# Designs tried in a protein design run: designed miniproteins, single chains, continued (4). Part 112

Each design is a single chain, and the fold is of that chain. pLDDT is the mean over its residues in the fold that is shown.

## One batch from the design tools (miniprotein)

Design m15898
Fold by ESMFold2-Fast:
Structure m15898 (fold): chain A 63 residues (1-63)
Amino acid sequence: TVSGPGEGVSAEIVGDRGVATVRVTSPPGTAVVTIPADEGMTPEQVAADAGGLVSAGLSFAAA
């Protein structure tokens, strides 16, 4: 787990290479997001990317 501007971010690589599902927890709740992951990308890196997107306030479709 990496701590960004958000409260908590967990990363879990599920599926084929190049696909990662990240669980992001920030008030008011929890969202599950699927993010493309590069070969050899660690769950920690995926979590950092997800935290950055949430923090930036981008339009993120929760899956």
Scores: mean pLDDT 49

Design m15899
Fold by ESMFold2-Fast:
Structure m15899 (fold): chain A 88 residues (1-88)
Amino acid sequence: MKKEILEEIKKKLEEEGKKVIDKLTTVYKIPKSVAEKIVKDAIEKALKYAEDLLKKNPNISKEEVIKKAMEVFKKVVEEQLQKLGLGL
């Protein structure tokens, strides 16, 4: 069960990550390699957060874990863009 939830979260994060890479490369003119690195780091942090939530909160709903993982992903992307001197 835990592995299946994490795999679903990973798929959703990869789908959202593809959209973010496209926006970063087309709108912000960031090199594809840099955009891919930002997204990869954000996905890894979101997955670690989701795994920790599932360990600490056995009664947490699948939908809540997914939503919180997506929020962490967005925050990490925003923080990385700020480090590059870019605003949203």
Scores: mean pLDDT 82

Design m15900
Fold by ESMFold2-Fast:
Structure m15900 (fold): chain A 72 residues (1-72)
Amino acid sequence: MEEVEKELEEAIEEAIELAKKEGNKVASQRFYEKMKEILEKADLSEEEKKELKRKATLQLYNAFAELQKEEA
């Protein structure tokens, strides 16, 4: 579980950098593709996958909101 959380954190960091360069839409799409791959490979229950997806998605949206706030 912790290993999967680490991979999701790395995917979020990559998405933040991509959002700065290519915009939120491209970054969001790539993040969700990566998150799907990470979770599909993980030997976790559906509830664990759902919780990890929720946490990672919230973290990404919070990061995007801060970027949007700085640029808007």
Scores: mean pLDDT 77

Design m15901
Fold by ESMFold2-Fast:
Structure m15901 (fold): chain A 63 residues (1-63)
Amino acid sequence: SSRLQEALAQLKERTRQLIDTHLDSKVVSEVGRGLQRSQTLDDDQQIALLEDLIRKIDAALAS
């Protein structure tokens, strides 16, 4: 879905910013595990999980 593709694009950009700015291995590992789990979920659950990961990265970047 277009929403799923947009969420993936947003997560990719946020993860790049996190790596460039914080090098927080714990959050990076959480994103990696989340992406792996998202592939076993339906589209709605995938979108919700990806949006949760984006929020976590945004919180880390804001700190």
Scores: mean pLDDT 76

Design m15902
Fold by ESMFold2-Fast:
Structure m15902 (fold): chain A 74 residues (1-74)
Amino acid sequence: LEEGVQLLAEGRIEEAIKAFEDAIKANPNLVEAYVLLGSLLASQGRFEEAQAYFDKAGQLVKEGKAVYKPYAKI
């Protein structure tokens, strides 16, 4: 997750996408990774893929399965 955020800050969009996908693979209930990946895909015009990730994040929250990993500053 933190690695993906760093890559995004550096403008390395494709590497950030892969880092967030790896974070989801390691922890499928990590809501922050779904939200960040969805937002990033939407910024790339990949709205259908972005919507799927946002829907999954909302579903995890609704089911009480959400895992939150706060950023160092929040």
Scores: mean pLDDT 74

Design m15903
Fold by ESMFold2-Fast:
Structure m15903 (fold): chain A 79 residues (1-79)
Amino acid sequence: DKLKKVEEAVERYLAALRKAGASEEDIERVRKELRENLEKFEPIDILQLLNIADLLEKGEQGTPEIIEELLKFMKEYKK
């Protein structure tokens, strides 16, 4: 159940990035980082991904900035 919720949140986030104009290269990079850290996701992280996806869908956030912040977040989880 937790893994299914993480997968759904990830796919919604990636779909929102595509709609916001992210390249397939950027989307694959983000997918890889998210997949590598999937086990480290807590319920709050899932909610944050869904919130960011909602903001992207509304046009409130820039795609490049969101990708950079997400990659920084994933690097912190690698420890």
Scores: mean pLDDT 68

Design m15904
Fold by ESMFold2-Fast:
Structure m15904 (fold): chain A 90 residues (1-90)
Amino acid sequence: SKRVEAGRKVREKTLEEIKKINPEVYDAAKEAMDRAEKAVRDAGLEEFSPYAGAQAAVALVRRYDPEAGSRVAKAFNEAYKEELKKLEEE
């Protein structure tokens, strides 16, 4: 699905921004992401799972560092906007 592929790109860009902050925060965010993705997939909403995962990762970073969390949220929003434009053009 193009929507799932778009979500995976948003997720990847979000994680790359988190990776620049701190390896421990990255590991915790990745675990939160995987947990959220599994819950959404198990609910039958697979196409939304990477977006839910990325948002869970952002929320976890905000808990430890609100300023870094805002930076990560900006990266997520920019990636999401870019991928939505590509889907709209299809």
Scores: mean pLDDT 82

Design m15905
Fold by ESMFold2-Fast:
Structure m15905 (fold): chain A 65 residues (1-65)
Amino acid sequence: MIKKVSILLLAIAMGTESGEKVEVEEKDGKLVIKITAETKEALERAKKIAESAESLGAEVELEEK
């Protein structure tokens, strides 16, 4: 089942709307999404993205500035 397109679209949509820096990398056939949040509110939004992406089989890394 191809979930990569859904994960990429989710990452792009959230990065565009929320202003967080979102980076997507493919490692050993698995998508790794790195999200950098500059505020507490942005970090809470990033956590919701992480839950959605991980449910689709991605790895998510969260970083606060």
Scores: mean pLDDT 68

Design m15906
Fold by ESMFold2-Fast:
Structure m15906 (fold): chain A 62 residues (1-62)
Amino acid sequence: APKITLEGKTVTVSGLTPEEASAAALGIGAGGCFALVEGGTVTGVCPSEEEAQMAADFAKRF
């Protein structure tokens, strides 16, 4: 399971493979967040804390 950290509107997902990080970033971006991929880590900046929570819940699939 990835390590997921929520801080306001920001979701940080770590412990992913590069392929999982790309897939997670695509899903987080499709949810309306800005997603940045750095190796096995994805950082999503969302328009609201509720969207950030949904992005975190999506990331639990990895």
Scores: mean pLDDT 81

Design m15907
Fold by ESMFold2-Fast:
Structure m15907 (fold): chain A 122 residues (1-122)
Amino acid sequence: VREEAEQEVLELTDQQSADIRATLDAAGAAQAAAQPEQADHIRAGADALGNYLTGLLRNGALSAIRLGVEAGEEEFQKGLDFARAMGADPALAAVAQAGLEQLQKAGQAILDKVREAERRVA
């Protein structure tokens, strides 16, 4: 039961990571098309943000499962701060905004799933 609950949270985390990656790839492609002179910079920024946020989602999910929801919230906040900092670059603003919105959505879903799992495994 406990292992099953952890697996459900990790499966959701993998799905949310895929959704973030797809969203950032789409936002990066759209922004690169709008700013062809910055296309390589925009694609590199989208890739860097995707790698950082997906790593944080996994670490945040594992922290929430092992140390409690507050530890997961702290990890997700690091991702939000990183996306906001990236958004200060006008070429990356649209990509950073897409990452911020997806991380807020993904983080909330993961934390809600951990709370649900805790109630079932208690």
Scores: mean pLDDT 84

Design m15908
Fold by ESMFold2-Fast:
Structure m15908 (fold): chain A 72 residues (1-72)
Amino acid sequence: MAEKARAALAELAAADRSSLTPDQRKQLDATEVALRGIVEGKSKEEIVEAVASTGLSREEARRMVELLLEEL
């Protein structure tokens, strides 16, 4: 999981964000925070709190983190 998260984070860091819509940029920022937390070995709850800090509700953040953990 951490290796896939690290690869995804590297791809995200290389992506050109200048052409993204505001909504796409917000989702990308939230995804980057979640992937970084996974790479760092943080608990699910710590990752959810970090993602919520980007402007998502805790419920939306938890849903996003759970989906990412299932995909990785």
Scores: mean pLDDT 75

Design m15909
Fold by ESMFold2-Fast:
Structure m15909 (fold): chain A 83 residues (1-83)
Amino acid sequence: AKVSGFSPSSGPVGTEVTITGENLGTGDHEVAFVNKSNLFKVVNVVAKGVSQTQLKVTVPKELAKGTYTVAVDGQVVGEFTVT
């Protein structure tokens, strides 16, 4: 599976983020939010495959405001800012 990006790149807790890529399938994928100010603060959530090209994940309630590194199945794909 290859992840190409995600949208939106910012929002409050509860925001639905669409992760775009190819050969993702309809299986479950692990998404990690790593706090950029404290790398020991990691929240893992399960994203469900919607199609070969899309996953959907909800920003978890545990995340404080700030910028997070986003990783899908251990691959860093970008940054998300919790507002």
Scores: mean pLDDT 78

Design m15910
Fold by ESMFold2-Fast:
Structure m15910 (fold): chain A 93 residues (1-93)
Amino acid sequence: MKTKEEILKIFEEARNKILEVLKDLPPEVQAEVRKILDEALNYLKNNDLTVDEAKELIMETGNKIVDVLEKYGVPEETLEKVREIFREAIEKL
C-alpha cells in the first residue's frame, strides 16, 4: 500500500516529466498546464486520499492537461507522451 509521501513523490516525478516534455511550447500553454498540475498537487498535500482516489485524481489531471494541449493544437505525438507519463504514474501506485 502506498503512503501519502510515496503518492506525492510519484505525482511530483510525473509533473517534472510533463513539464520537460512541454518545455518548448508557448509560455501561456506551459502556464495553464502548470496551474492544473499545481492544483492537483495541492489537493494531494491537503487531503488524505486512498490509492484509488489518488489514481482518479491523476486520471482527471491527465485528461485536463490533454484537453488544454488539444485546444492549443499540440501534435498527437506530444499528447501520447503526456498520456504515457500519467499511465506510468498510475501503474506505480
Scores: mean pLDDT 85

Design m15911
Fold by ESMFold2-Fast:
Structure m15911 (fold): chain A 80 residues (1-80)
Amino acid sequence: KKDLDKILSLLTQGVKYAQQGDTEKAIKYLDKGKEEAEKAGFKKVAKSLGEAKKALEEGDWIKFTSYVFRALAEIVEEEL
């Protein structure tokens, strides 16, 4: 499941940059993760990553964190 590993890596980089205050890079990595999830057919993961990106653009850190955890849970479900 190399596609899921790639998506997880992109999400991890997005979260890392968000924690460092680099919102522009964080958004870039989340958007790339969403595109990879869409191409791979992981619709739930793509939706959660898109919502996380939107929350970060709005400065809603609680909503961002919530959607990050949702995306991680959905990635785990796709591994099963």
Scores: mean pLDDT 85

Design m15912
Fold by ESMFold2-Fast:
Structure m15912 (fold): chain A 63 residues (1-63)
Amino acid sequence: KRKEKLKNAIDNAIKLMKEKLGYSDEEVIEFLKRARDYARQAGNEDLVEIYDEKIKELEKEKK
């Protein structure tokens, strides 16, 4: 699917943020929330949906 490539790119970016930049789960969530807002402003619904799903996954894991 078209969204699959975007999701994989976002997954890789999250991994790099945690492994190379030392981002905490909270910092990654904040970054994703801002990225989601920019995607929404740009009218990119596919990105909004992917970011929203990732934010929910990370928030559930964090508790």
Scores: mean pLDDT 78

Design m15913
Fold by ESMFold2-Fast:
Structure m15913 (fold): chain A 77 residues (1-77)
Amino acid sequence: SDVDYMEALAARIREEMATLPDTPENKAVIAEVEALLDHALDTVRSSDDPLQISKALAVMLAASGEILYQKRLEEKR
């Protein structure tokens, strides 16, 4: 189901966030991404509109990309 898929994707993003160094800057990024994931999951759980579900999925994919970008920045520190 869309819910199961997006919950699995959120868990994977959270696993990747857990690999970031424990800095105030990374804590702020993690808090922002967690808020985006929570909103996207609330959307998919409460909506049967394919457009809203697709937009929520796009938000989660963008959040995944942001975490990968932060990991690359940490490699250059």
Scores: mean pLDDT 82

Design m15914
Fold by ESMFold2-Fast:
Structure m15914 (fold): chain A 101 residues (1-101)
Amino acid sequence: DILNREVWRRSFESDRISFKDSNLHRHEPSLSSTYGFALNDSYDEKFRERRQWLKDPSFDLQLDERLEKDRWLSIDAKNPNPEKMYELTYMKENVNRALLK
């Protein structure tokens, strides 16, 4: 059903945008109020749960510690292998992107 696909797409897009305002999450309108879904059975509830999971600062801190250990062992001086430093920096972003899927 084309209508259902459009509703799901908009719900997902709105929830992704809300991740940018993690500090103001409580001020975001719920997708159920926008589309009339019940929270317990809605797509909005599942995305809200993932949003809370991604806001956990301990996850980011643990990942940073692991990346810092590898950097310390391999590259502690000024840019001997800049490409490797670049990859270590971007590993965190790739992991966070995978969690959104």
Scores: mean pLDDT 40

Design m15915
Fold by ESMFold2-Fast:
Structure m15915 (fold): chain A 65 residues (1-65)
Amino acid sequence: SITGAVMEVAAATLATVTGLVKDIRFEGDTLIVKFEKDTEKARETEELLRKIAEKLGMKLRVEYL
């Protein structure tokens, strides 16, 4: 399924940002990402995830602690 492909891509992305992301999950068409802090690197990661979500027809929701 498309969701399975998104999970694989998200897993590869998380490998590069270990320590920045507190939680990541999928709810239907939405990729939900929670960052531990609002930092420049976290915002760069958000932009990358937004591009990935757009290409896959998914929505992105981001939360900062």
Scores: mean pLDDT 69

Design m15916
Fold by ESMFold2-Fast:
Structure m15916 (fold): chain A 65 residues (1-65)
Amino acid sequence: MEKEILVKLPKENNDFDALRAAARALGGKVEKISDTEYRVTVPEDKVEGVKKLAERFGGEAKELP
């Protein structure tokens, strides 16, 4: 099953290409919502990987229903 995650990144550490590549490596995809907000869709077992990645970029991740 897939899960959607809202990822918020700080403006100074916003590397969309790196986030997209990492999400693809986890079997997912990324949609840009704004300059600091992204919707990441990954398999349920990869959700923790996305949260850890967002924290490494100095941001936050919130699971969407």
Scores: mean pLDDT 76

Design m15917
Fold by ESMFold2-Fast:
Structure m15917 (fold): chain A 75 residues (1-75)
Amino acid sequence: GGAELGRELAELGAAHEEVPAEEVARLSRQIADEGTGGARAIGGAGARDVEESGVETLPGKRVAEAGRAAAEAAR
């Protein structure tokens, strides 16, 4: 569910100083497909925002915070 995907994104961010934008976009897309508030809670780490910004990596701390917010919003 969206909460588990949010947790996976949070764990990915916590494990790395920088996370590949492709991995963030993949998980963010899956969170959006769950139809929960998680996609909105991700903010700038959402799949569309990552693709539009053209960044190659995102700071792990930001990804971890986004994943936690997505997991909480999926309730």
Scores: mean pLDDT 69

Design m15918
Fold by ESMFold2-Fast:
Structure m15918 (fold): chain A 86 residues (1-86)
Amino acid sequence: SPSLDALVREATQGRPNRRNIALYVGDFLVNELGLSQSHADEIKTKIENDSTLFSNIVSSIRKVDTGDSTDEQLRDALVNALKPLL
């Protein structure tokens, strides 16, 4: 998935950019989960303003991404990290 590929690439960098993580999570929520743009934008704003949420998202992706992770495993990890906001 292009949205997941961009998100994983950013999350696995030595210094993930919070704005880029928020952008790619927003794209994932709209394109893959079918959330409205307004709901995705609210979650993006929360990621940009909440360092704990940002860190939890990055950690969830890094924990699953061992080089052998499927798109389904990455998707499930991201959904679980975002579950209180969905």
Scores: mean pLDDT 83

Design m15919
Fold by ESMFold2-Fast:
Structure m15919 (fold): chain A 88 residues (1-88)
Amino acid sequence: MDIEKAEKGVEYAEKAIKEKNKEKKEKYLKKAEELLSELEKKALEMSKKIHELVAQGKPEEALKLFEEELPAVLLVLKRGHELVLKEK
């Protein structure tokens, strides 16, 4: 969940790369960084939940989050951060 917000973060980073006006470019980069930062917090919470599920003896539920949901979130974060870093 919130992958849609992270995808908007990637879209703002892509807009920043294409934008030639310095003020608009910085505005797009700031929006991208804010949306990606929110997703980073969600990834951290998901990591904590995986640990809690393992501790509760629910390794199958933990494995599903670790193999399906967390990698999807991390891939979007990686793409967004690579675009922001390329523009700095």
Scores: mean pLDDT 77

Design m15920
Fold by ESMFold2-Fast:
Structure m15920 (fold): chain A 77 residues (1-77)
Amino acid sequence: SPALQAFLGKIDKDGDGVISKEELKKFLEEALKRELSDEEIDKVLKFLDKDGDGVLSIEELVYMVQNFDEVLKLIES
């Protein structure tokens, strides 16, 4: 997706290699075309961020994109 490539490009430009809760929320809201609650975002973070530091690595973001079906189940179930 061009939007995903643009988003990843912005994260890479910042050079911190981590994605915040706010950045994750914006990405998922754009991908799903709907607003997400903080509770829904926290469910996704808990699923992906097993270290519990409240941020995602680039590897975790790639895993999310590759397993987007599982992420959708977390927020739609």
Scores: mean pLDDT 69

Design m15921
Fold by ESMFold2-Fast:
Structure m15921 (fold): chain A 79 residues (1-79)
Amino acid sequence: DKEVVDKFIKYLESTGKVKVEKLDDNTYLFTDVETGEKETVTYEEIAKDLKALGISKENIDEYIERLKKQEAEAAAKAA
């Protein structure tokens, strides 16, 4: 589903580790911010990967919140 993929991509961009650029309706360019390495990923590949992880419209928001919490906990552990 486009909404699930769009939310996931927005989350990846928010981490500051990856820059995402939409090349066409089905293709994205992922750039690693530290190395400058580029990888082309299709919409179908992202959708299949998320589906394989059991991620859907119903739980994508919870999945992203869990990832954010893990990052926050890792930062807090350093204090």
Scores: mean pLDDT 77

Design m15922
Fold by ESMFold2-Fast:
Structure m15922 (fold): chain A 67 residues (1-67)
Amino acid sequence: SSRLEELRRQLEEWEQRQLERVERETQEALKISEELGEETRKRLTEELRRLSDLRREQLDRVAREWE
């Protein structure tokens, strides 16, 4: 039928493909972000725990030396 109808159909198909692409890219980015966030949080938590243990050890050592 009309050229305008054909262009509209092509635009709608293109828009649908772009939405699907953006959705896929967003899901992939969220997965990567979650994996990196989890790994980083694990490292930070482990480091903070180690520093806390070292500080406690030093405080206990000082306390013992002054007894």
Scores: mean pLDDT 73

Design m15923
Fold by ESMFold2-Fast:
Structure m15923 (fold): chain A 69 residues (1-69)
Amino acid sequence: SLSEKEKAAYQALVEMGLDERTAKAVARLVESGASLEQIEIAIQLLDPSLTREQARKAAEKAVEAYKKA
């Protein structure tokens, strides 16, 4: 089960157009305390169709949503 903070990160990623499986995996990394750099790399690895800039923006949005939840 997902924490409320992890759910917030997941929702932000889905709203940015990431698929549910990728968003769930990345939200879990945010919950674990992974750095922005680690999250960006994970997004690029899970969805190589995204540019580095898109992956970075997604990472920032996920961390922001997590902190605000």
Scores: mean pLDDT 86

Design m15924
Fold by ESMFold2-Fast:
Structure m15924 (fold): chain A 72 residues (1-72)
Amino acid sequence: SVKEKYEEAKKLYEEAMKAIKSGDVEKAQKLIDEVEKLGEELAKEDPQVAIEIDQDTGLAMMSYTVQKRELS
């Protein structure tokens, strides 16, 4: 369901944030890619849920990008 995909995307983002904090940029990148795919699926089923995912993922991706630049 749409709600289950939304919760899954949130969990993946929490894992990505933990990977960033531990310095595991490669793992964070892989998790972000998975969230991006889920966001694409959600956009097809419910545009409103996709907006919420985009809001949450946008913030997480910005954090990831900044920390990736600091690590390398």
Scores: mean pLDDT 69

Design m15925
Fold by ESMFold2-Fast:
Structure m15925 (fold): chain A 99 residues (1-99)
Amino acid sequence: SNEEIRRIIEEAIRLLEDLAKRLEALGTEEGKFIAAVLRAMVRQIREWLARNPEPSEEEALNFIDSAIELLTGFKERADPEAQALLDETIAKLEELKKR
């Protein structure tokens, strides 16, 4: 349903916001940079949802896939603590795709 699809997108947004807070808490310049990128993406997606209140399943999957791709890209250069947080969030996003 459209309501379920919207809820899945909102849950993915919450996962990204939580990740940004945890990365900021590391106190590293890399963590702050990644968090800033994630916060910008969350703002863009929230603005998109405000204009598109009935998202499709394809749009939701594209958003989640894009988020996973972005986090995987950051993981390649991340320190071990940031990498662990990125891995945890990627796993949660992958699980969300099954719903």
Scores: mean pLDDT 85

Design m15926
Fold by ESMFold2-Fast:
Structure m15926 (fold): chain A 75 residues (1-75)
Amino acid sequence: SLGLDAAGLALFEELQALAAARGETITPDTSLVDVYRFLSEHYGVELPEDIPDIPLAEALKDPQTGADIELLRAR
């Protein structure tokens, strides 16, 4: 397993589905920077100043990461 809780796993699966709908691929090893770039390019999300350069699966172990992604998508 990815070591994620149910919420983290659900968000990961949602991000994979969003990427697939755009002909892109998101994996557990995709950097958080590349995830935000994908959201910026395809969904108009503004990039935050400080994005940790860590794998998405590691980033999603922090529930604040998921909350930040949802907040940016709501703009």
Scores: mean pLDDT 80

Design m15927
Fold by ESMFold2-Fast:
Structure m15927 (fold): chain A 80 residues (1-80)
Amino acid sequence: SQDDIIQQYIDDMVQNMNDHLSSSDKQQVMNQIYTSMSPDMQQMFDQIDSSSTQNPTSLFSPAQIATQVQATIAILQQLT
């Protein structure tokens, strides 16, 4: 349930970027977000962005995922 909530939140974040940003703006935002993440979180982000069927939430604690998602939101808000 908690993992499902985090996954849904990540999915919503990615969808929101697709809906509200141009292709060029999305690329800039993704590059900035990506460089702020840990290597492990970068791999998770790549899987989500590619619409992978793999669920990486089991590889990281919910708290760690939540922290990285919050950092991502802060970067997105700074750019918009």
Scores: mean pLDDT 57

Design m15928
Fold by ESMFold2-Fast:
Structure m15928 (fold): chain A 86 residues (1-86)
Amino acid sequence: MTPEERELAGRMLRVDGRRGSVIRGARRKSETSSDEERKEIQEKIDKLQEEVDRLLNEAGEAIEAGDYEKARELIEEAEKLVDDFE
């Protein structure tokens, strides 16, 4: 791996780990919520998973193509989505 590939791969792993952490937090919160609130929380979780999976997949493809600038943009977008979920 080049230094850039290693950095980007590390950032992708951190985003994935952080996504998992915020989803677990949301699920714990949903256990003390109403049925309506649980449904809203699950819909938000599903949307976050779909969007982050798409962005990280596209970032991986960009890395394989040698487009590290595009990969950084996609990873930054995924990082913002995870941060905004809180």
Scores: mean pLDDT 84

Design m15929
Fold by ESMFold2-Fast:
Structure m15929 (fold): chain A 84 residues (1-84)
Amino acid sequence: SAAEQQQKENVREVFEKTLKDLENEIKNNGDKLLKEAQELLAQNGEPTVKTKEELKELLLKQMKDSLIKSGALSEKEFEEMVKK
């Protein structure tokens, strides 16, 4: 239906805005976010991230997993949105 198509477009717009907000947050507060992420990963016994780039990849993976599990986006749609 037209309503279902509109809903999918709204999800895409929200995701694109969230991606931009994430990139701005890493740019402005990346060192603090990196330190906090390192502490959380260590507490969970998980491999650490050493750079802002690795932090961004970790956060993108978490967003991808959440969006795919909720059915909001397919894996292919996520990959297309991340590719600028």
Scores: mean pLDDT 75

Design m15930
Fold by ESMFold2-Fast:
Structure m15930 (fold): chain A 92 residues (1-92)
Amino acid sequence: MKVTVYISIRTESERENAELAKKILEKIDKEFGEVVKIEELEDGYLKFELEGMVATAVANLFGRVAEEVAEEAAKAITAEDVEKALKIVKEV
């Protein structure tokens, strides 16, 4: 059985949409490239082709990968960056 899933990523910035789409695409391809065929159609618009998977399992898979990408991005923020951001907020 073949399942095709389309995901659209939308933030306030089209540039951020493209960057997030690319990060999610790279993460899924790295972990599941042998099972999932991935195609980027337009900036922030992703197409996934799956064999033998059901839509519910696919939704859970992509949710997990999106969370992992967000966690990795958050871990890249140092304590110094947080202190700088808090200082700016207190001055505004």
Scores: mean pLDDT 56

Design m15931
Fold by ESMFold2-Fast:
Structure m15931 (fold): chain A 74 residues (1-74)
Amino acid sequence: SEVDRLLEEMERLVEEELPKLSEDEQKKLLAAYETFRADVERARAAGAPEAELVRMARTALAMIKHGIDELLAK
């Protein structure tokens, strides 16, 4: 599904960028990732339509990308 593809893209991005960050930054990135993933899975379990799940996953991926860019910029 598109939701699963987006969640896998988010996971791969986190795994790829994680080694570039300090331990404290890694903890923050992992916490954000787990929160976004849990939110999408909770919505899925509650019967949210696919279009809503895709929107949530795209927003989560964009937020993770933004967070990584900010951490790398300092």
Scores: mean pLDDT 86

Design m15932
Fold by ESMFold2-Fast:
Structure m15932 (fold): chain A 85 residues (1-85)
Amino acid sequence: SPQFQQQLTQLRSQVNGLVLTGIRYLQKGDYQKALEYYEEALRLVQQGLDLARQHGDTETAADLEEMRKVLEDVIKRIRDILKKL
C-alpha cells in the first residue's frame, strides 16, 4: 500500500540520520551517546522489519535483517568499550 511504502521510507530516513549522528559521537569518543543513537536506530529497524514482514515484502525484510545484524555488531562493540572505561 502507499501508506506502507511511505512508512518504510520515513523509517529508513530516520535510521540513516540516527546512524550518522552515532558515527559523529564515536568520532568524538562519546561512546555513551553513540550507543543511545545506535540503539534507537536498531529499534526503528526492528519496527521496519515487522512492517515489511506483515506486508510480505521479503526483499525489504532481507535488507532490514542485514541492517539489524550490522547495528547489533556495532552496539556490541560500543558496549565492550564502555565496560573497559
Scores: mean pLDDT 89

Design m15933
Fold by ESMFold2-Fast:
Structure m15933 (fold): chain A 54 residues (1-54)
Amino acid sequence: ASPELEEAKKELLDAEVEDGVISIKFALGMVSEKEVEEAEERVKAARAKFEALS
C-alpha cells in the first residue's frame, strides 16, 4: 500500500468521526443544518480521495 493510501484512509476515518460528532450536536441543537451538510461533504471528499488511490 502507498503512503498516500494510508493518509487517505486516515482522513476518511477522521471525517467519519467528525460527521458523527456533528450529527449528535445537531440533535442537541448545538449546530446548524449547514454544519451537518459541511461534515457530510468532508466525508464524501475523503471517500473519493481514498477510492481514487485504491
Scores: mean pLDDT 82

